Designed miniproteins, single chains, continued (3). Designs and how they scored, part 114

Each design is a single chain, and the fold is of that chain. pLDDT is the mean over its residues in the fold that is shown.

## One batch from the design tools (miniprotein)

Design m11958
Fold by ESMFold2-Fast:
Structure m11958 (fold): chain A 95 residues (1-95)
Amino acid sequence: SLKEELINFLVKNGVSEEKAKKVVDKIFEELEKHGVDPNDPRLKSFAFLVVLRILLEKDFSDEFIKEVVDEVLPLLDDVEALVLELGRLTYQLLS
C-alpha cells in the first residue's frame, strides 16, 4: 500500500517505525479533511513530497504536518510544479 511505502521510506531515513506510522496517519487524515480522492494518480507523488519536506525540516509534529499539507495542496492542480518540487526535495535529501 502507499502508506506502507511511505512508512518504509521514513524508516530508511532514520525515523522510528512507531513515529513513521503516526506521521503517515496524520498526512492521510489531513488529505481526507481536504477531500483528496484516495484513488488520485497524483496522490503518491504528493504524499512523498509531504514526507520529504518533513524529513528535511526534521519536524514530525502534527502542527507541522498540517502546515505542509496545506502549503502544498495547490500543487495537485499543477502537476509540472509538483514533479519539479518532488525532484528538488529528493536532491536536497540525498545531498
Scores: mean pLDDT 84

Design m11959
Fold by ESMFold2-Fast:
Structure m11959 (fold): chain A 66 residues (1-66)
Amino acid sequence: MRDPLLETVYALLLSGGDLRKAAELLGVSVSTVSRRVRELRAAPREVLDRIAAQLGVPLERIEALL
């Protein structure tokens, strides 16, 4: 089972940061995506670095989505 925060970042990358499109891709509500984005914004840099490494994208790209 994939990490919900990692899946949320991946969906945001595919949707260009559009929360509605990301929610549609994930099959969840916009409220769920918004909550996960809030969790990502509050996460320590190490968590974001791990997600960036797993997705093969620069950390700065993820920070720009948040």
Scores: mean pLDDT 81

Design m11960
Fold by ESMFold2-Fast:
Structure m11960 (fold): chain A 67 residues (1-67)
Amino acid sequence: MVQQLLQKAQDYYQQSDKAGAAGDIGTAFRLYGQGLYYLSQAYKLQGDNDKAQQLQKKADEAFQLSS
């Protein structure tokens, strides 16, 4: 369900913001990447494959910055 994927993305973005505020930059990027991943899945289910692919690429970049 698209709504559940959007909610998961929002939850991860909120966790990322908290980690960033605490100075845990690596954790913030990992959580942000998870949020982008779920947002990508939501767009894919809506038929927006181009947007989904762009968001997946951004998620991969965020995961790379977490290490």
Scores: mean pLDDT 84

Design m11961
Fold by ESMFold2-Fast:
Structure m11961 (fold): chain A 86 residues (1-86)
Amino acid sequence: MREELLERALRAGAIAAAVAALRGLEEGREREVAEEALRRIREEFGEEVLARARELVERGGEGEAALRAEQARLQREFEELGIVVE
């Protein structure tokens, strides 16, 4: 349970980071940092995470709402298990 929750949290974090990096590229800001982040995420988590992030970006506000809801659910699961994130 806890190990699976940590893996899900790491993957969700990678998706959130990829969404932020893709948004940065769309806005033309910090291109070098965004490209480096996307490359590292792809190397560590694979193209599935990047594909998910692109889907969320393409859905705009709906995708952002879905991402935030997923993050809120994971945070609540951590709190329910008494896991302190420091």
Scores: mean pLDDT 74

Design m11962
Fold by ESMFold2-Fast:
Structure m11962 (fold): chain A 80 residues (1-80)
Amino acid sequence: DAIERVVEIAKEIQASKTIDEVTAQMDRLIELARELGVPEEVLARIQELHEKARASKTVDQAKTWGLEAAGILLLTLQER
């Protein structure tokens, strides 16, 4: 189920120890969003959050952006 896949990625974002690990999990969210055909506006928002995570100075900051991206995708899937 798509919702379960997003939740699993969110857990992996929470468990990440580096900014690179967070952005790698966010790449999985982007690929899942593309696979599921989410609206272009949703995909663009997740990509913006990926850029913010990559530019973060701390792992905790990157996790905040990653979890926001996961939440946006989860909310989008629940509204379908």
Scores: mean pLDDT 86

Design m11963
Fold by ESMFold2-Fast:
Structure m11963 (fold): chain A 80 residues (1-80)
Amino acid sequence: DMSKLFNLNLEELKKLLEEKGFKILREWEENGVTHLVLDASKASEEDIQELTAVLLNRGIRIDRIEGDELREKAEKKKEE
């Protein structure tokens, strides 16, 4: 359930990201905000959308997503 994901702490969320095929490439804190760089090349589109929403709701900044950005950009060019 998506609603359960919104109640995960950062460590539980990191574990879920890894289980869903994400890799945390970089992590840092800036002015009390956690920033992540993720590799989503092995994650599904549904998991990318769902976990991105959860991270945003937790006040976590996704600085960059590798794999998803390139895939989404390529697919948008082919289908539009």
Scores: mean pLDDT 69

Design m11964
Fold by ESMFold2-Fast:
Structure m11964 (fold): chain A 65 residues (1-65)
Amino acid sequence: SSFELELAEGLARIAAWAFGFDRVEFEGDRIVLTGEFESEEDLEAARKTMAALGEATGVEVELVE
């Protein structure tokens, strides 16, 4: 649903800001995050957050470094 996508977009932007991402892109029902991570811990946390968003909203989420 579009409202679920809007929620996912908001959460993705907040998460991206928190993890130091420079770009968040939205492609229909897909969210693409691009960024560099200094630690494996930050990368894993970001991946888990993105996976949870995808499962909760049905939106595909990809992480690109």
Scores: mean pLDDT 70

Design m11965
Fold by ESMFold2-Fast:
Structure m11965 (fold): chain A 91 residues (1-91)
Amino acid sequence: SEAEKLLEQARKAYEEGNYDEAIELVRKAIGLIREKPDSEENRRLLAEAYVLLAEIYIKKGDFEKAKQVARYALSLFPEDERARELLEKIE
């Protein structure tokens, strides 16, 4: 999907250290996912987007925003190990 392609581009930008570009790409993907009907697949994809956003905020040193978006990811999928690991790291 278009949203999945944007998340792939965001992940690449994140890996290259282009954090602001990665944030904008994640935000664009989230917007597209939210326009679709609620489904298990869309909730999973939304959680992936927020986990990536949390990772980017950690790299930028914005731990307050990182906590907020990681907690939101856990609200979508409570057993998301990555979201839980990120919250433990930024405690």
Scores: mean pLDDT 85

Design m11966
Fold by ESMFold2-Fast:
Structure m11966 (fold): chain A 68 residues (1-68)
Amino acid sequence: KVEELIARAEKLLDEGKIPEAVNLYITAAIETGDTSPLERLAKKLEELGKTQAANYVKGIIEYLKKHR
């Protein structure tokens, strides 16, 4: 269930495990075809000062949007 993946990813973000969290968000986006959670993640990463991680997520969003 995508909600469970997002909940686990949020916990990983709280623990500072950014790569693991990003991977779960990407998995959720692929399974649902919905990039909205990744868009929220990118903004959250920018707010946390994780600019490079935010840019990586934005790149993934663009890739998924071009390939549905």
Scores: mean pLDDT 80

Design m11967
Fold by ESMFold2-Fast:
Structure m11967 (fold): chain A 86 residues (1-86)
Amino acid sequence: MEELIKEAEKKMEAGEELSDEEEETIVKALKEGKVELVEKTLEIALKRFGEANNLSEEEIEKRKKYLIEVAQNPEKYEKEAKELLA
């Protein structure tokens, strides 16, 4: 798990596309409450999203917390998950 997440982190920093296995591993780590393992990947993704949408640092941090909640409870937040992860 940790090795795949670190590989995904490097790929994201390089602007490379993640494999399905790497994406599934990140989602699994979030669902298991292992947020610390995926914190860097979430920061990279949200920084790119924030730059594209001209968001403040505070708004990006708020979005990060919400994404973690949605990823841990996808059945409860199905509509919101589709909007945030698309």
Scores: mean pLDDT 70

Design m11968
Fold by ESMFold2-Fast:
Structure m11968 (fold): chain A 90 residues (1-90)
Amino acid sequence: VEEGIEKLRRADELAREAGRAAQAGDLDRAIALLREARRLVEEVSAEAVEALIEREGLDAGGKSGAEVKAEVIALLDAQIAKLEAEKAAK
């Protein structure tokens, strides 16, 4: 559980750094950071996601840890796709 929570926190750090890289115009770095964040989220258990939600006082809207994990992965996939499309438009 603690290892999973650390991976989730690292994924959040990577996603934030990806946002900064994208703002700086470094789309390759932003995409690489988001892919690493996605990998870390994929590796964690649903129980670790639920534990992080409880610990941070987040509102999951009644969603299970597995549902929240799937939603986070979908959001990361959407962000990667957006940056890939932006890079292709250059």
Scores: mean pLDDT 80

Design m11969
Fold by ESMFold2-Fast:
Structure m11969 (fold): chain A 84 residues (1-84)
Amino acid sequence: KEKEEIIKKGVEAAALLMNMGVSDEELRELAENEEKLIEKLKSLGFDEEAAEIYTKYIKEAVKLIGFDELLKEAKKLLEERRKE
């Protein structure tokens, strides 16, 4: 249950970044560098607390399912939201 919630939140955070213009390549780099990911989120208008929370979820989701699966699920979520 805890792991599923982390994955869901990580996918949602990744999808949000992609919707705000972050490329697949940039997202991969950000997922490997916690400090850069926090700075990117702040540059997109998130406060420090929100940036830390989203960074944590992306990092933990990558540990659980890997980056390629996270990217796939984030793209799927974006596509589904565009159809609503």
Scores: mean pLDDT 82

Design m11970
Fold by ESMFold2-Fast:
Structure m11970 (fold): chain A 58 residues (1-58)
Amino acid sequence: MPLEKSSDPEQEEKAAKEIAKEVEEGKLSPVSAYFYGTVLASMGFEEGAKLVYEAADK
């Protein structure tokens, strides 16, 4: 069953963008980014996970 979203898309997107930016700046390793992306995906925020994976793969 899908999880309910409580205005989470905005907060999750902001967190995902922040993580992606830290990866691009070299402050967060790609391995750590994949870990955070997996956590976001497990929470049902696939868009955020994809954004983080994209930054790590870049």
Scores: mean pLDDT 70

Design m11971
Fold by ESMFold2-Fast:
Structure m11971 (fold): chain A 89 residues (1-89)
Amino acid sequence: NVDYSKVLDDIDAYLDTEQKIRGPLPDPTDTSNDYKNFILKHSKGSTEKLYHAFLGAYYLIQVNEGEKHRKDFLRGVELAVNEIKKKLE
C-alpha cells in the first residue's frame, strides 16, 4: 500500500503557487504528455520515488531547457498527479 495523499497535495500547492506568480500553465502539448509519461514511469512503487522524480526532472529542466520546457514539464506533472488521483478514487 502506497499513501500518496500528502505528496500529491504538496505538488498541487506548488503548481497553484507557480500559476499565481507566473501565470497559467499552457494547454497540454506532446512535450507535456511525454513528461507526464516519464513521471508516471519513474514514480512507480513509492511516494518517495514520485517526489524525487518530480524534483530531479524539474532541476534538470531549469538548468538545460529554459522557460518553454519548464512550463511543459509543470503541465506534465499536473496531468500525472491528476491521473494518479483518479486511480486512487
Scores: mean pLDDT 69

Design m11972
Fold by ESMFold2-Fast:
Structure m11972 (fold): chain A 71 residues (1-71)
Amino acid sequence: MKVLLDEDLMEKLAAEFAKSPKVLTRDQVLDILRRILREERPDLPEQVIDENVAALREQAKILSLPDELTL
């Protein structure tokens, strides 16, 4: 599965997380990611964005990441 996250998009995510509370739930992190992907890639269908967010959710589960992320 192809992930749409490049270095520039990761920097934008880091800046957004710096503005957020220090503890975020997995769902909150994914909501921020989905919003940024829609803003930066309006050329992409909603389905493609949904599939990429779902893939990241599955990867987080496989990597045994906690339900809450401390940033």
Scores: mean pLDDT 64

Design m11973
Fold by ESMFold2-Fast:
Structure m11973 (fold): chain A 70 residues (1-70)
Amino acid sequence: MLSEEELEELKKAAIDMVDELAKYYKLSEKEKEELKKKVLEIIDEGYRQKLSAQEIADKVLEAINKFLEE
């Protein structure tokens, strides 16, 4: 179970990853904000469901990969 500090660190890591991917893939501001919203929603929902950090990270990675490959 994630602590609140671990939750905040996971959110920071996910947002930083989205920002770097947005630079690399030349995402629009709209696409970048949509992806950030999706990953934060996944993290918050996973935390509420008492998922492990690994399970939440896996879901975030799947969502990012699907967004970028479409």
Scores: mean pLDDT 81

Design m11974
Fold by ESMFold2-Fast:
Structure m11974 (fold): chain A 86 residues (1-86)
Amino acid sequence: SELDALLEQLRAAEPAELPALGRQLAALLAGLPERERRAGLALGLAAVAEALGDLATAEAYRRIAEAILAGDEEAARAAAEEAERA
């Protein structure tokens, strides 16, 4: 998918490339339904964190995205609270 391709580009990006790819992600997400937009934002933040070498933050955002996609709002909230405390 276009989202998956862009997330792969973000994960492999040099820091100088991140602003342009981030703008492309924001434009793509603006056209998506709420659940996909929320999950896509979390995955995008995970990809940026991974590109910058922050693996703990990347893992936290991936857990948030997984919970959102599963429709588990309680798990999504718990994962977000854990990420904010870390």
Scores: mean pLDDT 84

Design m11975
Fold by ESMFold2-Fast:
Structure m11975 (fold): chain A 79 residues (1-79)
Amino acid sequence: SRELQEEAGKILEETREELIKKGLSEEEAEEILKKAEEEAIKEIKPLVLAGKIPKEEVLLETAKKTKEIALKLAEEKLK
């Protein structure tokens, strides 16, 4: 559980750094990450309720989904 929490935090930190390297400001990166996390939670919640994601993996799966959404939002903003 703690190892999965640490891995989730690392994914989010690496995602933030990637957003900044893409040319976003720190403020823009934080805004995109917050928006991506909200969307990730909306997508993950029904999967948890359906028993498709075990409770101990929720933070890790949410972090992975947050990364996917954040990178997509950054691509769309940089068009």
Scores: mean pLDDT 83

Design m11976
Fold by ESMFold2-Fast:
Structure m11976 (fold): chain A 91 residues (1-91)
Amino acid sequence: DELLKEELELLKEQREDELKNSTPAQQYSIQAQELVLQALLAAKSEEERQKILEAYRESVELYQKLLKEGVPATEAAEKALNFLKEQLEKL
């Protein structure tokens, strides 16, 4: 799947960029990408991989929404990471 390969490449690129800047926001991205990569390696089907990537996208959207609403970056990161963990546990 060309789309899945592109998504994985974007995740790797984002992780490298986040490591460059050690802010609370970057800590979120590093931890989220680690969880996603571990889940993708354990995935047994393309359907599971798509669900993992969807959970990651929803987590990122939640983080951005919370920041836009004025939630502190550290608190927003914690909530978005907990959401991601919960979604991945359901798989």
Scores: mean pLDDT 78

Design m11977
Fold by ESMFold2-Fast:
Structure m11977 (fold): chain A 90 residues (1-90)
Amino acid sequence: MFASEETIRRQIKLLSKVDVKTADLEKLRSVLEHLLRDLPRVSPEVQEEVARVIVKLLEEGNPEAQKVIREEVEKALERSPEARRFFEEA
């Protein structure tokens, strides 16, 4: 199943509102996995926005949330190494 660009933008908006200190880590993992899985199929502008939101969550996160975020980002970069540039620029 393929997420539309509209669905991905909605997930970005939801992710930007996540309180990483109180978030259910399994719910956070699931949202990140779905968002990052479809990342190679969206426009470069949307890819950059996803990277910025993830970097912000990583900066605001506690160590457990940071671990979940890093694990899902690394999995995504293994699937799409070309996406690495967006995380280095964010």
Scores: mean pLDDT 70

Design m11978
Fold by ESMFold2-Fast:
Structure m11978 (fold): chain A 77 residues (1-77)
Amino acid sequence: GMTAEEAAELINKAYQEALKTGNEKQKKAAKDAVAALKKGDFRAAVEAASSVPNLQAAILAALSEVPDAKAIGAYLK
């Protein structure tokens, strides 16, 4: 299984890619999703990432292995 730290790295990689390749709305959505995840708000994080498919997929994959958004959020930068 994936650790919370490994789950955070998966999300962080997708987040950094969204910041480099996304338009302004996608960059804002990515920032909102990561902020929600840092607060442990899984629902808000997934909803915010709906316009950023790679980040949404990373968040869902991470939470399927580590069903604790707050633990993952503690490792997010």
Scores: mean pLDDT 84

Design m11979
Fold by ESMFold2-Fast:
Structure m11979 (fold): chain A 87 residues (1-87)
Amino acid sequence: MVTAVGIGGLTREEARKLADEAILLGLVANIVEGENYAVGIGNLSEEEARELADYFRAQGKAAAIDKAPTAAEAATKAALKALELYQ
């Protein structure tokens, strides 16, 4: 299983910036659109995912951690979960 974090409650600009930063670091990133924007970031350790989730929660964003067999699946699941939390 691979760990990912989803960050929700983002604007379109914030989501693009976060995804671009993650990709620059060699991570998997996926943007999901609903009533707000969320970004899933995969290929993280459990500690890295918790640290990132805590950081964004402190900024007033929604954050969720999820796991899947692939980084892309984990990132998508985490992003969808974070999107649902920001209501």
Scores: mean pLDDT 85

Design m11980
Fold by ESMFold2-Fast:
Structure m11980 (fold): chain A 81 residues (1-81)
Amino acid sequence: MTPEDLAAEARRVLEEAATAPPAQDAARSEAVLKAMFIEQLAAAIRAGDEARRAAIIEAMRAYGFSDEEIAELLAAAEALV
């Protein structure tokens, strides 16, 4: 999956979440957010921008992601580059 595919999927899920029942919205919003962070991390890794990568990781912590979740998302992003 390309970073662009993840961004397109995230956008589609956000549109679907807007019309979905409330109970499904939270899980879909979380999936979209994770997809966006994976895309941003993959782009930073491909560019070799270590400062940008660190900033994205800090943004994930600020959003409430655990260190373990951040590590999983980082591994997924590395697999995409």
Scores: mean pLDDT 71

Design m11981
Fold by ESMFold2-Fast:
Structure m11981 (fold): chain A 91 residues (1-91)
Amino acid sequence: MKISVFLVDASGEVIAISGVAYTIEEAKEILEESVKKAKELGASSIMVSVSGPPDDSRKMAKELAKKAEELGLKVRKVEEKGNSVSILFDL
């Protein structure tokens, strides 16, 4: 699986790629760093995209959503398309 983390501005534009991970533990670390970077860069949202087999992607997205909530992020949108699950989190 591939997990990509993006920083998004108030207009909905991607302003930075915060990181790419291939394991859940790497993705959690990138998510923690992304919260700090988002505040420094003035991002409004963090987007996490999980690409892989549908059931595995859903499980990983759910676990990452739980970690994001622990970091104080709120789920705004969840989108499933083909082999990817994308979650947009508000700061």
Scores: mean pLDDT 84

Design m11982
Fold by ESMFold2-Fast:
Structure m11982 (fold): chain A 59 residues (1-59)
Amino acid sequence: MSEEFQLEVDGRRYLVSISEEDGKFKVSVLNAETGESRSGVFDTREEALKWAEEAAKEM
């Protein structure tokens, strides 16, 4: 399963993708303006989404 959406934090746009791999959730966050990206793997979709939002705030 894979899911993509746009996230806006502090006036900046991020592209977020979440995919399920081996019962875990891989998430990536891309800052559309700078090209900076971060990724992580989590046990739940909810943890992946929460991390993505926090990572975006720190980028």
Scores: mean pLDDT 80

Design m11983
Fold by ESMFold2-Fast:
Structure m11983 (fold): chain A 72 residues (1-72)
Amino acid sequence: MSDAELLGAILRVTARHGPLTLRELAELLGISQATLSRRLRELEAQGLINITRTGRRLLISPTEKGAALLEA
């Protein structure tokens, strides 16, 4: 899965399910949490996703920049 494919998948599942935890994204995408976490850090560094810490959970959502790259 490329970064563009991952970003597209995040946009699709977040649009359907709302902001998702790392675990929920990993389960929906069929990849390990460790692999997903590494890729999400790269997307966050590019400003394409937001990672918000809520207690012990990390909630993942696309940024406006990330959404704009993958407009329908």
Scores: mean pLDDT 75

Design m11984
Fold by ESMFold2-Fast:
Structure m11984 (fold): chain A 99 residues (1-99)
Amino acid sequence: GKELREVLEEVLESVKEALRALAAGDVEEAKRILEETIEWLKKKLKETDDPELKEVLERAIEALEEALEALKKGDVKKAILLLIGLELWIIGELLDLEL
């Protein structure tokens, strides 16, 4: 539905912004973007009763938390690969909503 698309598009933009920050060497900005996105998604998860939206929110939260943990450990390469994987998954989910 509309809210599912809006959540997927918001996460996609946050992932792109975090990847741009990492490409610029700004690890602290990337961490900030991921932390803010995780908090927003957790708030959405508490506010929804839609099982499909809950599943997408939980998966996005888990992927972003894993990327954030990699950055906290200084593993920038792992964080980039995790974020690219999440970006590709979101694109696939958005295509499924159109097809």
Scores: mean pLDDT 89

Design m11985
Fold by ESMFold2-Fast:
Structure m11985 (fold): chain A 105 residues (1-105)
Amino acid sequence: MREVVAKQLDVRREGDTVTATAEFPVKKGMKVTVQVFWELPVDEEAEVTVKDSAGGQTGTGTGRSSLTFEFEAKEDTIIKVTVTLRGVSDAAAGAQVAVRVEQEK
């Protein structure tokens, strides 16, 4: 069984930092693929963190326009995906961030 959820994220700016966050429920035993995309590309890297609120599963990476994380859910949990841009120009405040989460058994 395969489930796909996609969300466009609201971005928030605090000083020189832009952050976008979304939460996604995942089910035990599923292969989870998290794809993060951002538009209005800046020549700066974004940090992406995926955290599990109940199982301690985490992923972290940096990239310029997209990142992909793959893992197996050990428990029924909610994952929190956070995208952070640091030291960014005013142009990055208009960045569009989208996250796609795929779950497959």
Scores: mean pLDDT 72

Design m11986
Fold by ESMFold2-Fast:
Structure m11986 (fold): chain A 86 residues (1-86)
Amino acid sequence: SMVQSLQQTGDNLFGNARQADDLARRYQDQADRLTQQGRRALRRGDVLTSQRLFQQAQRYQRRMDLLLDGRQRLLDRSQQYYNLSQ
């Protein structure tokens, strides 16, 4: 039915948003680990290694931010399909 098709599309978009959320959490974990390693390198006086690790952490943070923005758009679209199925 049309209602079932709209609900299925909403479910698929919601599922994609959940996958994006899971990936964003992994990127956050990686950024946190790199930041911790960078702080340890800085405490040892290894400024060059510290700088590289912080730059890598920053790249993961940017990827996470872009992914979370995309996730929000998927959630908004999923909600629109659920509303249409009412």
Scores: mean pLDDT 87

Design m11987
Fold by ESMFold2-Fast:
Structure m11987 (fold): chain A 78 residues (1-78)
Amino acid sequence: PLTLDAEALEAWFKKNKEVVDAALKLLAQEALEKAKAEGREVNQSVYDVLALPVEVTEEARELVAFIRAAHAALAAAL
């Protein structure tokens, strides 16, 4: 079911903050590249995320892949 335990989710984010920040940095890089291809500017928050002092790891790439798969599944269900 789509009902998430908010406390469990918050605890997971705190435990995995570096991986989450790295995943956001990957998504921000893709958003910036897409916006440049379309001739659009991105929000300052995208640049702020890109400036985060975290290294993009394999765990971050796996998290992004999971988020994309989950988003695609949700879109297909709607």
Scores: mean pLDDT 73

Design m11988
Fold by ESMFold2-Fast:
Structure m11988 (fold): chain A 95 residues (1-95)
Amino acid sequence: SMRDQQLLQQSQQQYQQSQQTYQQAVQDAQRNSSDSQYSIRVLNQGVATNSRSNSQIRRNAQLSSPGNSQVMMQYGRQVSDMARDLGRRMQEFSD
């Protein structure tokens, strides 16, 4: 349906933005590894942004056809994994 296509497109865009957020946060933290406060802030911003995207993608999946829902749930899983990785990296700078 038109709604299913819109939800899928929205989830695809959120997934792409989450990948960009993840890559930028990792790169910025690595470049500024001697500045632990900056690195923690950048990684934490990435976690927050990707967590919001994951919540929206999961909501979109619940409202979608089974086929599109499965695709969106895979995007959500990958976004969630990226957020967890950023959280682990943040812990490394906290100690």
Scores: mean pLDDT 88

Design m11989
Fold by ESMFold2-Fast:
Structure m11989 (fold): chain A 65 residues (1-65)
Amino acid sequence: MEEELVRKLIEAGLSEELAREVAEIVMDNRENPAAALTGVAIRLIAEGVESEKILKAMEIAEETL
């Protein structure tokens, strides 16, 4: 599951390192989807990721939750 999430995030344009960090946020917060999605958004915004990539990563994370 986590490896497939990482793969999809890389396909969405994230680096492997950032994709793994995002996947960890999602997996650590599976029982609270709102916290997971908020954590993903904060991490990607802090990294300076483009809005289109953030939206795609958020969509992928939401599909996993």
Scores: mean pLDDT 81

Design m11990
Fold by ESMFold2-Fast:
Structure m11990 (fold): chain A 100 residues (1-100)
Amino acid sequence: SMEEQLKQLEELEEKAKKIKTLEELIELIGQIGELLKKLTDEKLKNRAMIIVVDALSKAVSEEDLTEILREVALFKKRNPDATDAELVGLILEKLKEIAA
């Protein structure tokens, strides 16, 4: 339901405020990506993407953030039908590369 989706999104938003490690960030971004596959409301999808960007800005370097956002923008330009879940999947893979 939309009410349950909103509750899950609010719980992830609170989790995002408490992120301290790259491992916690990877887990959070993975959870948001899974939720995005189930979200039915466009405003809730947009709010999920805002949580992703806010969490990235707190937990990764400015250099890594700039590179991630550039790669996502290029992917979306090449794949204009790419879903928010696919974009978050790309972010997750880039975070794993940084963690390696």
Scores: mean pLDDT 86

Design m11991
Fold by ESMFold2-Fast:
Structure m11991 (fold): chain A 72 residues (1-72)
Amino acid sequence: VEEEVEKLKKVIEEIGKVDPEVAEKFRSAYESLVKQFGKSPRLIEILLEAMESYAEMKKDEKTLEFIEKVRA
């Protein structure tokens, strides 16, 4: 769980290099979900799916590569 959280933070950081506002929204969403439900693997997966969809729309290959590493 901690390793997945660290990889999630790195993905948010990579998105932040392209769009800092969207990165902040993903970070805020993660913090809110963790505060409400705790650190759940399913919540991390849902956020990774949302970030993957965003990266695909932006054609951000580097962020997609990091997401693949987290899921593998």
Scores: mean pLDDT 74

Design m11992
Fold by ESMFold2-Fast:
Structure m11992 (fold): chain A 61 residues (1-61)
Amino acid sequence: SSAAAREERKRQIEHDINLALLRMQATVYRVSKAERDKLLALAEKDFDEAMKRLKELIEKR
């Protein structure tokens, strides 16, 4: 339905924004490309867990 299509578009936009924020944070804190790619893959399934892992990577330095 058109309503379902609009909701899916909203979810896609929110997802894209969340991934962009994660990528920006990883870049600012100089997370390696390999670790960043792992975090982005995790964020597709669980954004909160990806952010937690990012924080742990920053703190270990």
Scores: mean pLDDT 81

